# Ledger of designs, part 73: designed miniproteins, single chains

Each design is a single chain, and the fold is of that chain. pLDDT is the mean over its residues in the fold that is shown.

## One batch from the design tools (miniprotein)

Design m2543
Fold by ESMFold2-Fast:
Structure m2543 (fold): chain A 102 residues (1-102)
Amino acid sequence: KIDELLEKLEKTIEEFEKAMAEGNVDKMRELIDKISEIVKELIDYIKNNELTPEQLERVIELLTRAIKVLAEAYEKFPELKDQIEEVIKLLTEARNLALEKL
């Protein structure tokens, strides 16, 4: 389940980076919603399951990358700032939970 969630998140972030490069704001909105749903599932998984140090490191690395990508989008796309701010808060919560379990 964790591997599935991480693969799904990684794929969605890659799609978001492509949409951002293309300036496709509508697709970015859809992907922000998808990222939010995946991250909520990831938070629930981290809270309710024991993860190996290797799994926690993978989670932290991916969430750190996702935060960086969304922070770049925050600066470039003012029309998305509110939605991006909300998803960055969720990503930060998930990363902090993973760091606490390390």
Scores: mean pLDDT 88

Design m2544
Fold by ESMFold2-Fast:
Structure m2544 (fold): chain A 91 residues (1-91)
Amino acid sequence: MEEKIDPSDDPVLRLIYRLLKEGKTVDEIIEELQKEFGITPEEARQLLRDLGIESDEDIEKVKEKFDEYIKQGLTLGEAATRLRLERRRAA
């Protein structure tokens, strides 16, 4: 199991991914984003929605997709781009 987080990836995305792996709720992720980056709750919730997270029930699904893309050799930024494209395509 070779999992490498690129330190040059967006620090916001890196934090989101870590919190997803830790099983944090949407509200807990929003609180950490506010604390670390000064992102508003509305902005943080929009970032999560763009990744496919509308509720706590989506957290495990999005975490699994991030893990899958990273296993394919994508960076966190590339994985997030794939998730955002899937979200847009579903609309």
Scores: mean pLDDT 76

Design m2545
Fold by ESMFold2-Fast:
Structure m2545 (fold): chain A 74 residues (1-74)
Amino acid sequence: MKEEIAERVAEFLRELGVPEEVIERVREALTSDKPLDLAIFEALKLASEVLSPEQTREFAREVERIRREALEKA
């Protein structure tokens, strides 16, 4: 589940032109042993460092969509 969320989030960030170094940090946050909500919060903080406010809003929406889909499979 967390790996699926991390991979889909990484793909979205690559499409936005986010550097691979930042994408890897986001993936590590999402696949950590932290509760899913905390992992997502950490990922959003990391991504917001390089994204515009508009891109951060779209990223948050995509993460929530991906999370919902992954939870439906679990």
Scores: mean pLDDT 78

Design m2546
Fold by ESMFold2-Fast:
Structure m2546 (fold): chain A 93 residues (1-93)
Amino acid sequence: SLEDELLAHLNKEQRRLVVLVEAGLGTALLMVSVGRLTSTPKSELQKRADAVMAQVRAEANETKKHLTPEQQALLDQIVNRTEADVRDIVDAN
């Protein structure tokens, strides 16, 4: 997986920062999944998803300062994939 490839070559501090970003991504996915199951209005769910993803993007940008260009590209792929999944869940009726 992209996650396994990224984590395989990180030092302890880099791993800690990446795990925090991954926790934020997991929180976004869980939140929109629960919101969809509980019939939360799409507009409210979109607003909450945008707020969480903005925070995750900010944390990912800070984390990238500690990563190589190749590791930055892998982290961007993970974040972009999760953002697409979040949008798909919000848009599903």
Scores: mean pLDDT 84

Design m2547
Fold by ESMFold2-Fast:
Structure m2547 (fold): chain A 73 residues (1-73)
Amino acid sequence: SAEEIARKLEEVERLLAEMEAAGELTPEKLQQIAELLLEVARKLGLPEEVIERVRNGTPQDLREVARLLRERL
């Protein structure tokens, strides 16, 4: 549902903000963010290219995808 998608994006933004504030970009937290974004991207029917960028994404890619997903809600 749109509410579930919005909640997952909110969690992603919270995790990204926490990492930026703390100056910590751990692989484990990046993996959690990627998993949340993958679930949202699949539910929204985004192209495989976007899904692949999240799966193998840098922190920059994850931030960009999160922003694009939020704009589509």
Scores: mean pLDDT 74

Design m2548
Fold by ESMFold2-Fast:
Structure m2548 (fold): chain A 77 residues (1-77)
Amino acid sequence: MSKEEFDLEVELALITMEIALVERAIEKGYVSDETIEMAKRAIERAEKLVEKYPDNTDAQEILERAKEVLEKAEKLR
């Protein structure tokens, strides 16, 4: 695995974890301003990842998931 491939895998894992934390907050009904901020950060990170790797399906999928999770979280505020 190259450093570039490793960096991509790490960033995907971190974004996935942030999305999972927001989804858990939604499921528990504990959507805070911090939860919204985490969702927005996940979108920003995913957008940068798609810009850097435009042909990567995982990067595109994670961006869609990040946008969906923000929309769900905002509806609960």
Scores: mean pLDDT 82

Design m2549
Fold by ESMFold2-Fast:
Structure m2549 (fold): chain A 108 residues (1-108)
Amino acid sequence: MVLELAEKAAEAILKGDLEEAVRYIEEILDLGAEGKATPEQLREAARILEEAARQSSGWPRLIGRVGAKSLRDVARYLERGDREGARLEAEIGKGLLRIVLAVAKLEA
């Protein structure tokens, strides 16, 4: 399920569908915050997003990079047993993605 969401997010990034990309990345971040995703699954999701970002440019690339970093940050806190830190990092990541999406819409 986590990797399925990551593949859907990657497809959205490659298509330039910013709203769908952010939606799927937010779902993965929520799964991490809820303890329903392992650190290993979050790191693999981050790798999938980073690969899509490398094949993209502009706002899709930035969304993929921000998403990948946020997933790695959540995974790092979960590995330490810091559930509250993982939740905070997930909220920070979602906030950053929403700001990027809002700015991209203003430039459209």
Scores: mean pLDDT 90

Design m2550
Fold by ESMFold2-Fast:
Structure m2550 (fold): chain A 96 residues (1-96)
Amino acid sequence: DEKELEEAIELLKSKDPEKRSEAVFRLADLAMNSKDEKVRKRAVDELIKSLKDKDPKVKKAALVSLGRVGSYVGTTTDEEKKRLSGEALRAVFDSI
């Protein structure tokens, strides 16, 4: 799981928005399915940061992914859910 997290984070640094979108979906899977709480928390944090990506496709992937993560019991804390709600609302506002 930690190796997959590191690979996804490296992929987020790609110049190619397609590869960054792939990284976002990999991070979403880790946030929902990893048994390691530290991996889940880091994946959520990276998804939140991806809402501010320069490419609209990556932003959309992050927003959709955060919506899925936020619906899963035990994968986020109440504080993380509050951050997800705030960042998602901000991303929608910034798209107008």
Scores: mean pLDDT 72

Design m2551
Fold by ESMFold2-Fast:
Structure m2551 (fold): chain A 90 residues (1-90)
Amino acid sequence: MKVEELIEEAARATARAAREAEGLSEEEAERAGEHTRRLLESIASLLPEEAALKVAELLLEAARAALAGDLERAEALIREAAEIAQEALA
């Protein structure tokens, strides 16, 4: 999958997870998805493509885990994505 397609899918999955798992309003969920897209686009411009792809994949998986009600797994995946991004920027 192209990085930009994966970022868009991760943003949509984040919005769904925020609405369905966290119980946020549709507006708050849409804002969370937009924030995720903007963040991932910024990171993708700074990271090597391979690292950007891995970060986007982990965040998509985290959103799907949250949507399934597995918040512990979602948190672990978000932490792993952050560690990869930090290491790639170092």
Scores: mean pLDDT 74

Design m2552
Fold by ESMFold2-Fast:
Formats: sequence, structure tokens, C-alpha cells
Structure m2552 (fold): chain A 88 residues (1-88)
Amino acid sequence: SLEAEVEALLKQAEEAVKAGDIEKALELASRAFDLALQIADPEKRRAYLERVLEIYMEALKKAEDKDTILRAIGEILRVIGELIDLEL
């Protein structure tokens, strides 16, 4: 199911952040973000987007190079935009 795919990607991204593999974490979280946008239930979609946001914020805290920092910031802004849209 779509929810199971999102859950698996989120878990893998969280494990990647914990391991310090920030590039992998950003890639997995981006994939989870794209799939979470397809979830029809607004409450479930919001919960998954909030979890994606947390992963990006943790990745940003551990990012050491400028390009990775800027990518994480860009992804954070994208998630915030989608969360704002859920209130409309």
C-alpha cells in the first residue's frame, strides 16, 4: 500500500540520519515526501509530512557542507508550503 511504502521510506531515512548518511537520508525523505502528497486522507498526509519535516531538520543539524545545507533548507521550505496548503 502507499502508506506502507511511505512508512518504509521514513524508517530508512531516520536510520540514515542516525548513521550520519545525510545524502541518503535526504534522498529517502524526498521520496517519502512525494508519495505522502498522494495520500488522500488529509490528517494522515499531514502526519507523514510532519515526520518528513523532522527528518529534514535533523539532517540539516548534521549537514557539514554548503550544498547539503542548502538542499535541506530547500526541502524544508517545500514541506512547510504543503503543510500550509493543508489548512486551506
Scores: mean pLDDT 88

Design m2553
Fold by ESMFold2-Fast:
Structure m2553 (fold): chain A 74 residues (1-74)
Amino acid sequence: MEVLNEKFEKYKKEKNAENVTVIRTADGKWALAAFDKDLNLIEVETDLKPEDVEAIEESLARMAAAGREAARAL
């Protein structure tokens, strides 16, 4: 969704992140993780607004209609 794209652009510009991905916390909540080109963790945003969480879940549901792997993090 557009919210994730805006977060990706912000982290790339301000944090020099090459990738931003959605991860699941131990509490089952969604978080955003920013990584550099070598997959080194730069930043984690854990306190997402409910609106952003809904946007993430809708995006993942549409992408992963056939596959359940979309919600899995490394």
Scores: mean pLDDT 67

Design m2554
Fold by ESMFold2-Fast:
Structure m2554 (fold): chain A 59 residues (1-59)
Amino acid sequence: KEKEIKKLKEEIKKLEEDVRRLEALLSTAPDHVRGAIRDGIEELRKKIEEKKEELKKVS
């Protein structure tokens, strides 16, 4: 459905922006925070893949 496709595309776009922000933060982050930021990026990338799979099924 068109609404679902549009929603998924918007969600993927937001997640990709969040990844870019975390990657920028990672470059200046203290050592004790770097691991947590890296884990956050990995989680967001997983969500992006899941959303892309959903998008493939509905479009």
Scores: mean pLDDT 81

Design m2555
Fold by ESMFold2-Fast:
Structure m2555 (fold): chain A 117 residues (1-117)
Amino acid sequence: EEFERLLKEAIRLVEEAIRLLREAIEASPEEAVELAGRAAEKLREAMLLGEEALKLASEEKQKLIEEALEHAGEALAHVSRALALLERGGDEEEARRALREGLEHAEKAKELLKKVL
């Protein structure tokens, strides 16, 4: 089933992003840039798959996927802010907070996508 395949792949990508973000939070600034950058790529890929799944979903499932996409977008925004801070040698504690906020939103997106299955 195409819908289930898209959702399972989106969940897998969000899970990868979550793992990368957890590593980034504990890493050196240089390593955190690489890990967070990879997490952002996984979140973007998951959002594209979520948008494709949205086209195939029933109205009830559409609302859950839309909410998951909103959380994935928030996760990406926080991760992007952390990357900007780390790249310019900004406040490492502020960057770490942004990564944690991104992680919380990514975990919420994962929970919502799992409810759709």
Scores: mean pLDDT 91

Design m2556
Fold by ESMFold2-Fast:
Structure m2556 (fold): chain A 86 residues (1-86)
Amino acid sequence: DERLKKLALEAQMLVGVLALEGAVLITVGRKIVKNAKTEEEREEGERLIREGREKLERARELEEEIRRLYENKDIEGLEKLIEELE
């Protein structure tokens, strides 16, 4: 079942990109909040942290979905998930 393993890896790689985007947004947002001299700067940093957390939560949900699809040997489900993430 080499096809199943390759699809799971491809899906995991795409989810990894989403998680990295989330982590970057949180890191940048936290630095903005820490260095904020105005309310507007603080709000911008908080917005980025929120967006980053949403991306990380989505990535975790997708990782669990990939695991579920892999355990169920759902090749069609993994192919559909990859298409949705690309």
Scores: mean pLDDT 89

Design m2557
Fold by ESMFold2-Fast:
Structure m2557 (fold): chain A 78 residues (1-78)
Amino acid sequence: SDELIEQAIQHLEQLKAFLQALAQKTGNPEIKALVERIIQLLEQIEQALRDRDWATVERLAREADRLIAELAAKLQEL
């Protein structure tokens, strides 16, 4: 469904905004670098969703999940 893809992209945009705010609030350069990498992957996932390239969506989503887990671990150490 095109509506589901648009909704997914909207959720990814909200996540990007949240991550940008988080990086700005922490001021930590390692957190900022990790957030920038995650945002780049989310942008690539958005493009793959628009292209209906499900293989690329799955691969990039797994990579983003790993980086988000790393971000969560680093935030717990603050």
Scores: mean pLDDT 88

Design m2558
Fold by ESMFold2-Fast:
Structure m2558 (fold): chain A 111 residues (1-111)
Amino acid sequence: MEEEERRREFLRELARKVYEDLKSGKITIDEAIDRVEEELRKRGFSDEEIDLARWLVTAIQMLLENPVEEAEKALQEAFDYLRERYADDPRKQRLVDIAREVAEELFKELK
């Protein structure tokens, strides 16, 4: 969907900005979470989408603290676990899929 593509692009740009600010030491992880929540609320994202974005911030932190290959593997396992956990909720599974796509694209840019 055109709206889904715009939301995905916004999440990618937000993830890149959060990664850069965390890597440079401009913000803490708690400040990153607060910033992501505020930016998404301003744009009308749901509470479920905001919860997903908190998970994306955690993914970025793992990237900063671990070798890219180890972070990718750990996040792949975590996303697979979440997808199975939300097997009865296709909407939440779709949100997990979007977070995975955004994280994978960020990892590719950092390799």
Scores: mean pLDDT 74

Design m2559
Fold by ESMFold2-Fast:
Structure m2559 (fold): chain A 81 residues (1-81)
Amino acid sequence: MSLEQQAQELIEQARKLSKQGDEYDAKGDYETASKLFEQSSRLYRKAAELYERLGDEVTAGVMYIASGVNLLISRKYAKKA
């Protein structure tokens, strides 16, 4: 219910999506892996925005980096699909 709790829930969901992306990558399903990493990237970005609203710019920055990394992974797999 707090912004911090909402951000933590988004981070947990993003981690689960990244793990599923790794599982689909291991199976050679690059299209599904790409979509899962893209979804993970979006959730990390939402968490970053919530931490900005909380005034925690350092944690927001870390979440933006996590978002960017997952987006890069998604784009690499999209090119292989």
Scores: mean pLDDT 87

Design m2560
Fold by ESMFold2-Fast:
Structure m2560 (fold): chain A 96 residues (1-96)
Amino acid sequence: MKKELLEEARRFAREAHEEMTRLIKEAEEAAKKGDVETVKKKKEEAEELGREALEKLREAIEKVGGTPELAALLSGTAIASIGAVTEAELNLKKAE
């Protein structure tokens, strides 16, 4: 079992989710002020973090042979990251 790889990927995904949540909050505040450029920038940053988290999760799952329990935990974090990107997109539309 490659426990270190899974722990690293899970840690990164958790940190990415927390940062994406912070970016979404900043995008919401910018949207309330009509600052479209800031909303767009925060959305792009959130999308990049989500993409990196998904890549690391995919690699970790492949390396450990698809352990179901660990795969489910990692997938949960990836879904949360996608949700944050969707919220940023909605905030961009509100800022228009």
Scores: mean pLDDT 66

Design m2561
Fold by ESMFold2-Fast:
Structure m2561 (fold): chain A 84 residues (1-84)
Amino acid sequence: MEEEIKALPPPSPASVLRHRAILKVQKGEEEFTEEERQAYLDEMVDYYTRVKGLDPETARALAESNFDEYQALVKKRKEEREKL
């Protein structure tokens, strides 16, 4: 049955850890705990295996690479905004 959904559902416990990692990157923090980084990587691995059909090992390597690139890009964008 359809239920009334007027707002976005609350995030899952796993996505809370991922959101914390994203917030740290947005603040320009480069240091993460092993648990925070691992939670983010696990979410990305699940996404790549389910959506793109990648092997778990390949998905993990890609997630690590993308995390490092994303962190560098967000830091650069923050620095550019501060230079305004």
Scores: mean pLDDT 66

Design m2562
Fold by ESMFold2-Fast:
Structure m2562 (fold): chain A 96 residues (1-96)
Amino acid sequence: MKEKLEKQLKAAEEAADLVTQAIDAIRNGDMETAIELLKKALEVLKEGGADPSTISAVENALKGVEDAKTPEEAIIFASLALIAVAVHITNLKNKL
């Protein structure tokens, strides 16, 4: 029952966890791990069939983290990715 939505929700929840781990990596000064985790979150969202707006928001946030000159700036962009994924999760749950 609603197998497509359940698959999308599971992928979105995994992506949210990965973005949260990326924020923790930024706080610990590990920008390489943070970027890798954000790239993995983006792949999970694409494979899970997230909508183009959610994918675009996370792609833009990843670019912001890569271009960030301070950890504080990187946290802002990673937090925008988390917000986009959280909105996507809420929309999926409202359809279940």
Scores: mean pLDDT 85

Design m2563
Fold by ESMFold2-Fast:
Structure m2563 (fold): chain A 98 residues (1-98)
Amino acid sequence: SSEEFLRRLEEILRDIRRTYEEVTRKLRENPNDPEVIREARHQLILMEASVTLARMSLWVLEKAGELTPEQIERARRIIEESEELVRRLRRLIEEAEA
């Protein structure tokens, strides 16, 4: 269960990194395309939802005593990196809308 949780977090981060790279490339190549900006906002919402669910799952497992301190630190690092990518994408979308 704890190993499955960490594997799922790594998968989520990988998916978020891939989506971030793809969306930022499209925004850069098509800065004034309303459809590209709309799709970027949609992907941002999905990324935010994934990170929120990951944070909630960490809280539940930590409270249940199912994670070691090292696993908690690893999970926090993965979630924090994911949150940083979400913040960066949000800034880029705001710049594209300005």
Scores: mean pLDDT 88

Design m2564
Fold by ESMFold2-Fast:
Structure m2564 (fold): chain A 87 residues (1-87)
Amino acid sequence: SARDERSAMLMEAMRVYQEILDEKGLTSEKVLEMAKDPAKQEELLKLLEEIKEETVRRMGEVSEELKAMAERLGNMEIEIFKEIIKE
């Protein structure tokens, strides 16, 4: 079904996103540490943009639909962190 296909695409985008986080040595603990430090928040946002761009690039090599899913996932992550940082 279309829902099963979209779920599979989302899971693949999340897998690639996590792979890139691991490659950059960004653990959840490090991300949270950077989010709490005003001096590191700008660097964190730049890193999240780079991870988004790399995820979009890798997924785009496979299909346009996977590329679109990667763009949505990356944008959501960045928007959530921007809101947290503003507080």
Scores: mean pLDDT 83

Design m2565
Fold by ESMFold2-Fast:
Structure m2565 (fold): chain A 80 residues (1-80)
Amino acid sequence: SAAAQAAALVARAKRLLAEGDRYEELAKKEKDPIKYTGLRLLSIGHYVGARLLAEKALALDPDSAEAQAVLAEARKRLGG
């Protein structure tokens, strides 16, 4: 079902948010500028992935409160 597909995308988006947060934590502790930049790009890439999956979940299930929440969290991390 579309709702089941949306739920699976939400679960994947949540994992990408967690991975992005891990890279962000590593970046905050990194003193080497090149390594810092690499970790920041990995973090941003994971947040972008989470946003895209959450947007796709909302296209499949527009009333999904979980998809809306994950999308808001991804946008917040990307500079909202």
Scores: mean pLDDT 91

Design m2566
Fold by ESMFold2-Fast:
Structure m2566 (fold): chain A 73 residues (1-73)
Amino acid sequence: AVAEQVRALGERALAAVEELARQSPEGGYTAALVAAHDFRRLAEQLADDPEAAAIAREYAERMERLARELKAS
């Protein structure tokens, strides 16, 4: 249940950041960095739920990767 909710949140956040990046790469970069930080914090808060924490880390890493790609542009 929690793991599924984290994945749904991550997919929605990723889609929103990608949409923002299409309009403004700089805005997308900033949003991706903020989202990465938020998902890292969420993973720490979910330390007692390894599956949910792993999914939160997955989305943090995806946001960090997106930020690097946008910075290179």
Scores: mean pLDDT 88

Design m2567
Fold by ESMFold2-Fast:
Structure m2567 (fold): chain A 92 residues (1-92)
Amino acid sequence: ALSSKAKTLLEQAETALEQGDVAKAQKLYEEAAKLENKAVINVTDGYVDTILKAIPEKDYEKVRFAFTKSAYQELKKHPRGLKVLEAQKKAA
């Protein structure tokens, strides 16, 4: 289970992302993943869902774990999105 601090960081990350502050959102996601010493899957699921709601993606790629191909492609296009994916890779 996620700690209360990790949950707070995830909520703050989602709020930052909704406001368009991708840099702040990414830092909060990385902090939450570090606290739990886990793959960022649960953290990035919210980020991925927010991207999918904002921009439809046409390109597909095999994704790690439960991410959709569209959301993975959107993360790869964004410089800060790549850092989220790298954090997930390192946490696994």
Scores: mean pLDDT 51

Design m2568
Fold by ESMFold2-Fast:
Structure m2568 (fold): chain A 86 residues (1-86)
Amino acid sequence: MMSAVELEELLNKMSTKEAVELGKELAKSKSKEAKQAAMYILLLLAERKAPPEDLKEVVKTLLESLPEESGEYKVAKSILEVIEKE
């Protein structure tokens, strides 16, 4: 399992576009750990003031792949609402 520190260090070396692409790939994975990593990438991108359109792409991919009853879905939906409010 990739730690939060490892993800943060990796994102610091990546462009916003590369981080968005990684987040989308992890969000499509069947692995729960990969989906959790995608959510962490989304939060770090938001903290780094990534463009709202790039953040929305990762959130949309997560929402399409997560069950509506899951805690992860509820968190991703809340993040989308924050992005939309600016």
Scores: mean pLDDT 74

Design m2569
Fold by ESMFold2-Fast:
Structure m2569 (fold): chain A 73 residues (1-73)
Amino acid sequence: SMERARELLRRGEELRRAGDYRGATEHYRRALELAPDDEEIRSNLLGSLAQLVREHGDKEAMQQLVEESQRRS
């Protein structure tokens, strides 16, 4: 599962570089489900969610961003 999480992280980073923030967010979320304590994956997820909110006004991404930001103190 850790190997799969790292592959999903890498693919998400590729999508983010291509400007596909929604696709990146989906891959980062799946990666975080497999590795919930991975701060690199979490940081990338929060960043892509923030970009979806900022550039596209994505309300679902806003809700997810709030939830993930509050998950760990």
Scores: mean pLDDT 81

Design m2570
Fold by ESMFold2-Fast:
Structure m2570 (fold): chain A 75 residues (1-75)
Amino acid sequence: MEVSASYTAPSGATASVTVKDGEIRGEASDDPEAQFAVAAAKALAQNYIGEGREITAEDLTRAMQAGAENQRLLD
């Protein structure tokens, strides 16, 4: 099964994460908010896979939004 989510920062920068057959792939533009979005989604996916839990596109999307928001608070 393949699950993917994407995020677009206010700057227009994009981020995407895909989880397929237990493998996690992420791509982000050269933008700190997009990079934090990918990092947060990858961390959540790794945790869920390690616990034997199924991850959804909604879970990835929320993690990306939280990561981007955390980066904005650090700036």
Scores: mean pLDDT 79

Design m2571
Fold by ESMFold2-Fast:
Structure m2571 (fold): chain A 92 residues (1-92)
Amino acid sequence: MEEDVAATRAAIEGLRALKAKLAAAKDKVSDPAAVDEAIALLDETIAVLEEIAELLARGEPIPEELLERLAELEKRLQALKPAILEALAAAA
């Protein structure tokens, strides 16, 4: 449980760092609107993971609806992967 909470918090930190890099590179990419959508999806993913981390810390079960929402967000982020990769290259 503590290991799961730590892993979830590490994932949240990684997503916050990714979001900052995307925001910094937004004006250097071919599709800034796609980067804005990716940032919004990252914000939603962080919010879901924060809720999951709180449930895990309390020893409570994770509702199926949160896992389904996380899967939906991951699918939408995967569709934006080309824009994300362009922004990361521009931020480097």
Scores: mean pLDDT 84

Design m2572
Fold by ESMFold2-Fast:
Structure m2572 (fold): chain A 56 residues (1-56)
Amino acid sequence: DKKKEEILKLLKEYSDKVEELARRMAQSTDPAEQARLREEIEKVEKEFGEKLEKIL
C-alpha cells in the first residue's frame, strides 16, 4: 500500500517534468535543441521506469 502511494507521487512529479520539457521543445526553433530535449525526456522516462521496477 505505502509503495503504491509513493509510486503514484513519483509518477505525478515525473509527468510534470515531462510536460515542462515538452513545452520547451515546442517553443524551440533549433532542431538540435529539440533533439536534445527529446533525449532528455526519454532518459527521464527510462530512469523512472527502472526506479519503479527496482522499488517493486
Scores: mean pLDDT 79

Design m2573
Fold by ESMFold2-Fast:
Structure m2573 (fold): chain A 62 residues (1-62)
Amino acid sequence: LSRAESELIATRKMADNLAAQGKYDEAAALLEEGARRWEKTHPDVAAELRAYSADLRAKAAA
């Protein structure tokens, strides 16, 4: 796995753990921070992280 793929997997696992605790805003913020790190070099990875963040924000608002 590339460094970006490893970071994507690790960040998603951390976000999943926070979401399981009902901490959707914290999980979304973590994913957004990850997306900013990879935006220039791996925009596909950044897009995946932002999409997941948006889903978690929607759950927080429900």
Scores: mean pLDDT 80

Design m2574
Fold by ESMFold2-Fast:
Structure m2574 (fold): chain A 85 residues (1-85)
Amino acid sequence: SEIDEKIRQVYVELAKAYEKKDFEKIAELTRQMAELYREKGDEKLAEIYEEFAEKVKTVKSQDELDAVRKEYIEKLNKLIEEEKK
């Protein structure tokens, strides 16, 4: 539950960073999310978040962020569907 509470807090902060278009903060928070999922034992999810964080570090515009985000949302959705089977 403590890890789940930290994950929820990072999600809230991440949503605010997206609204502010703070690309550096989005990358930092996404990396924190990867670490939390790794602690929870979800290595596959942690790896996807880590790759996303590295890509976000290189973005310079909203359009670039949107493109990278779409890629990783698709990867996350596929992983979630696979785990439910």
Scores: mean pLDDT 81

Design m2575
Fold by ESMFold2-Fast:
Structure m2575 (fold): chain A 73 residues (1-73)
Amino acid sequence: MSEEQLLEQLRELLRQLKEAVAARDYAAMQRTYDQMLELVDQLKDASLDVQIEAGALMTGAATLRVAMDRELS
């Protein structure tokens, strides 16, 4: 799969994560976040521009996960 296709999949997973958070579906949020972690590891040798965008998407995902964990605690 191309770097562009992997990056697009990461963007789609972030949309799914946002939907899970909006629905307050903790299990779906955790599953989607884990899939994002696996996908971003495949981009570790990608171009710098792709790595920067993937990093920004993962920062957004991590922020949403932490916020949801805090609301459930």
Scores: mean pLDDT 83

Design m2576
Fold by ESMFold2-Fast:
Structure m2576 (fold): chain A 103 residues (1-103)
Amino acid sequence: HMEEAYEKVLEWAKKNYTDEQIKELEFLLKALRKLGYSPEDIEALLDPEQRRKAFIDIIENMTEEELVELRKEIYGATTPEELAAIRDHVERLKKAAELEKNK
């Protein structure tokens, strides 16, 4: 069940991650739901290698606009400066994923 998988991953994160890292994980989880990942795939995110693969999949298969909108929701960006910072971050994520793909 998706809700149980989500709760299990978030409970792990609360014990092992900072608040900023938890926000990044919430971004990852919501993006994977949009891409149709199963409950089993969500639980597999407890493995760092699976998280890395999922992150690359998100960045490759979501548009910059979709990524910016999702990050706006999670981080609560309301000003032009905050929106510009999110766009800059998404551009860096796209470049980082391309670099990983070329290794």
Scores: mean pLDDT 78

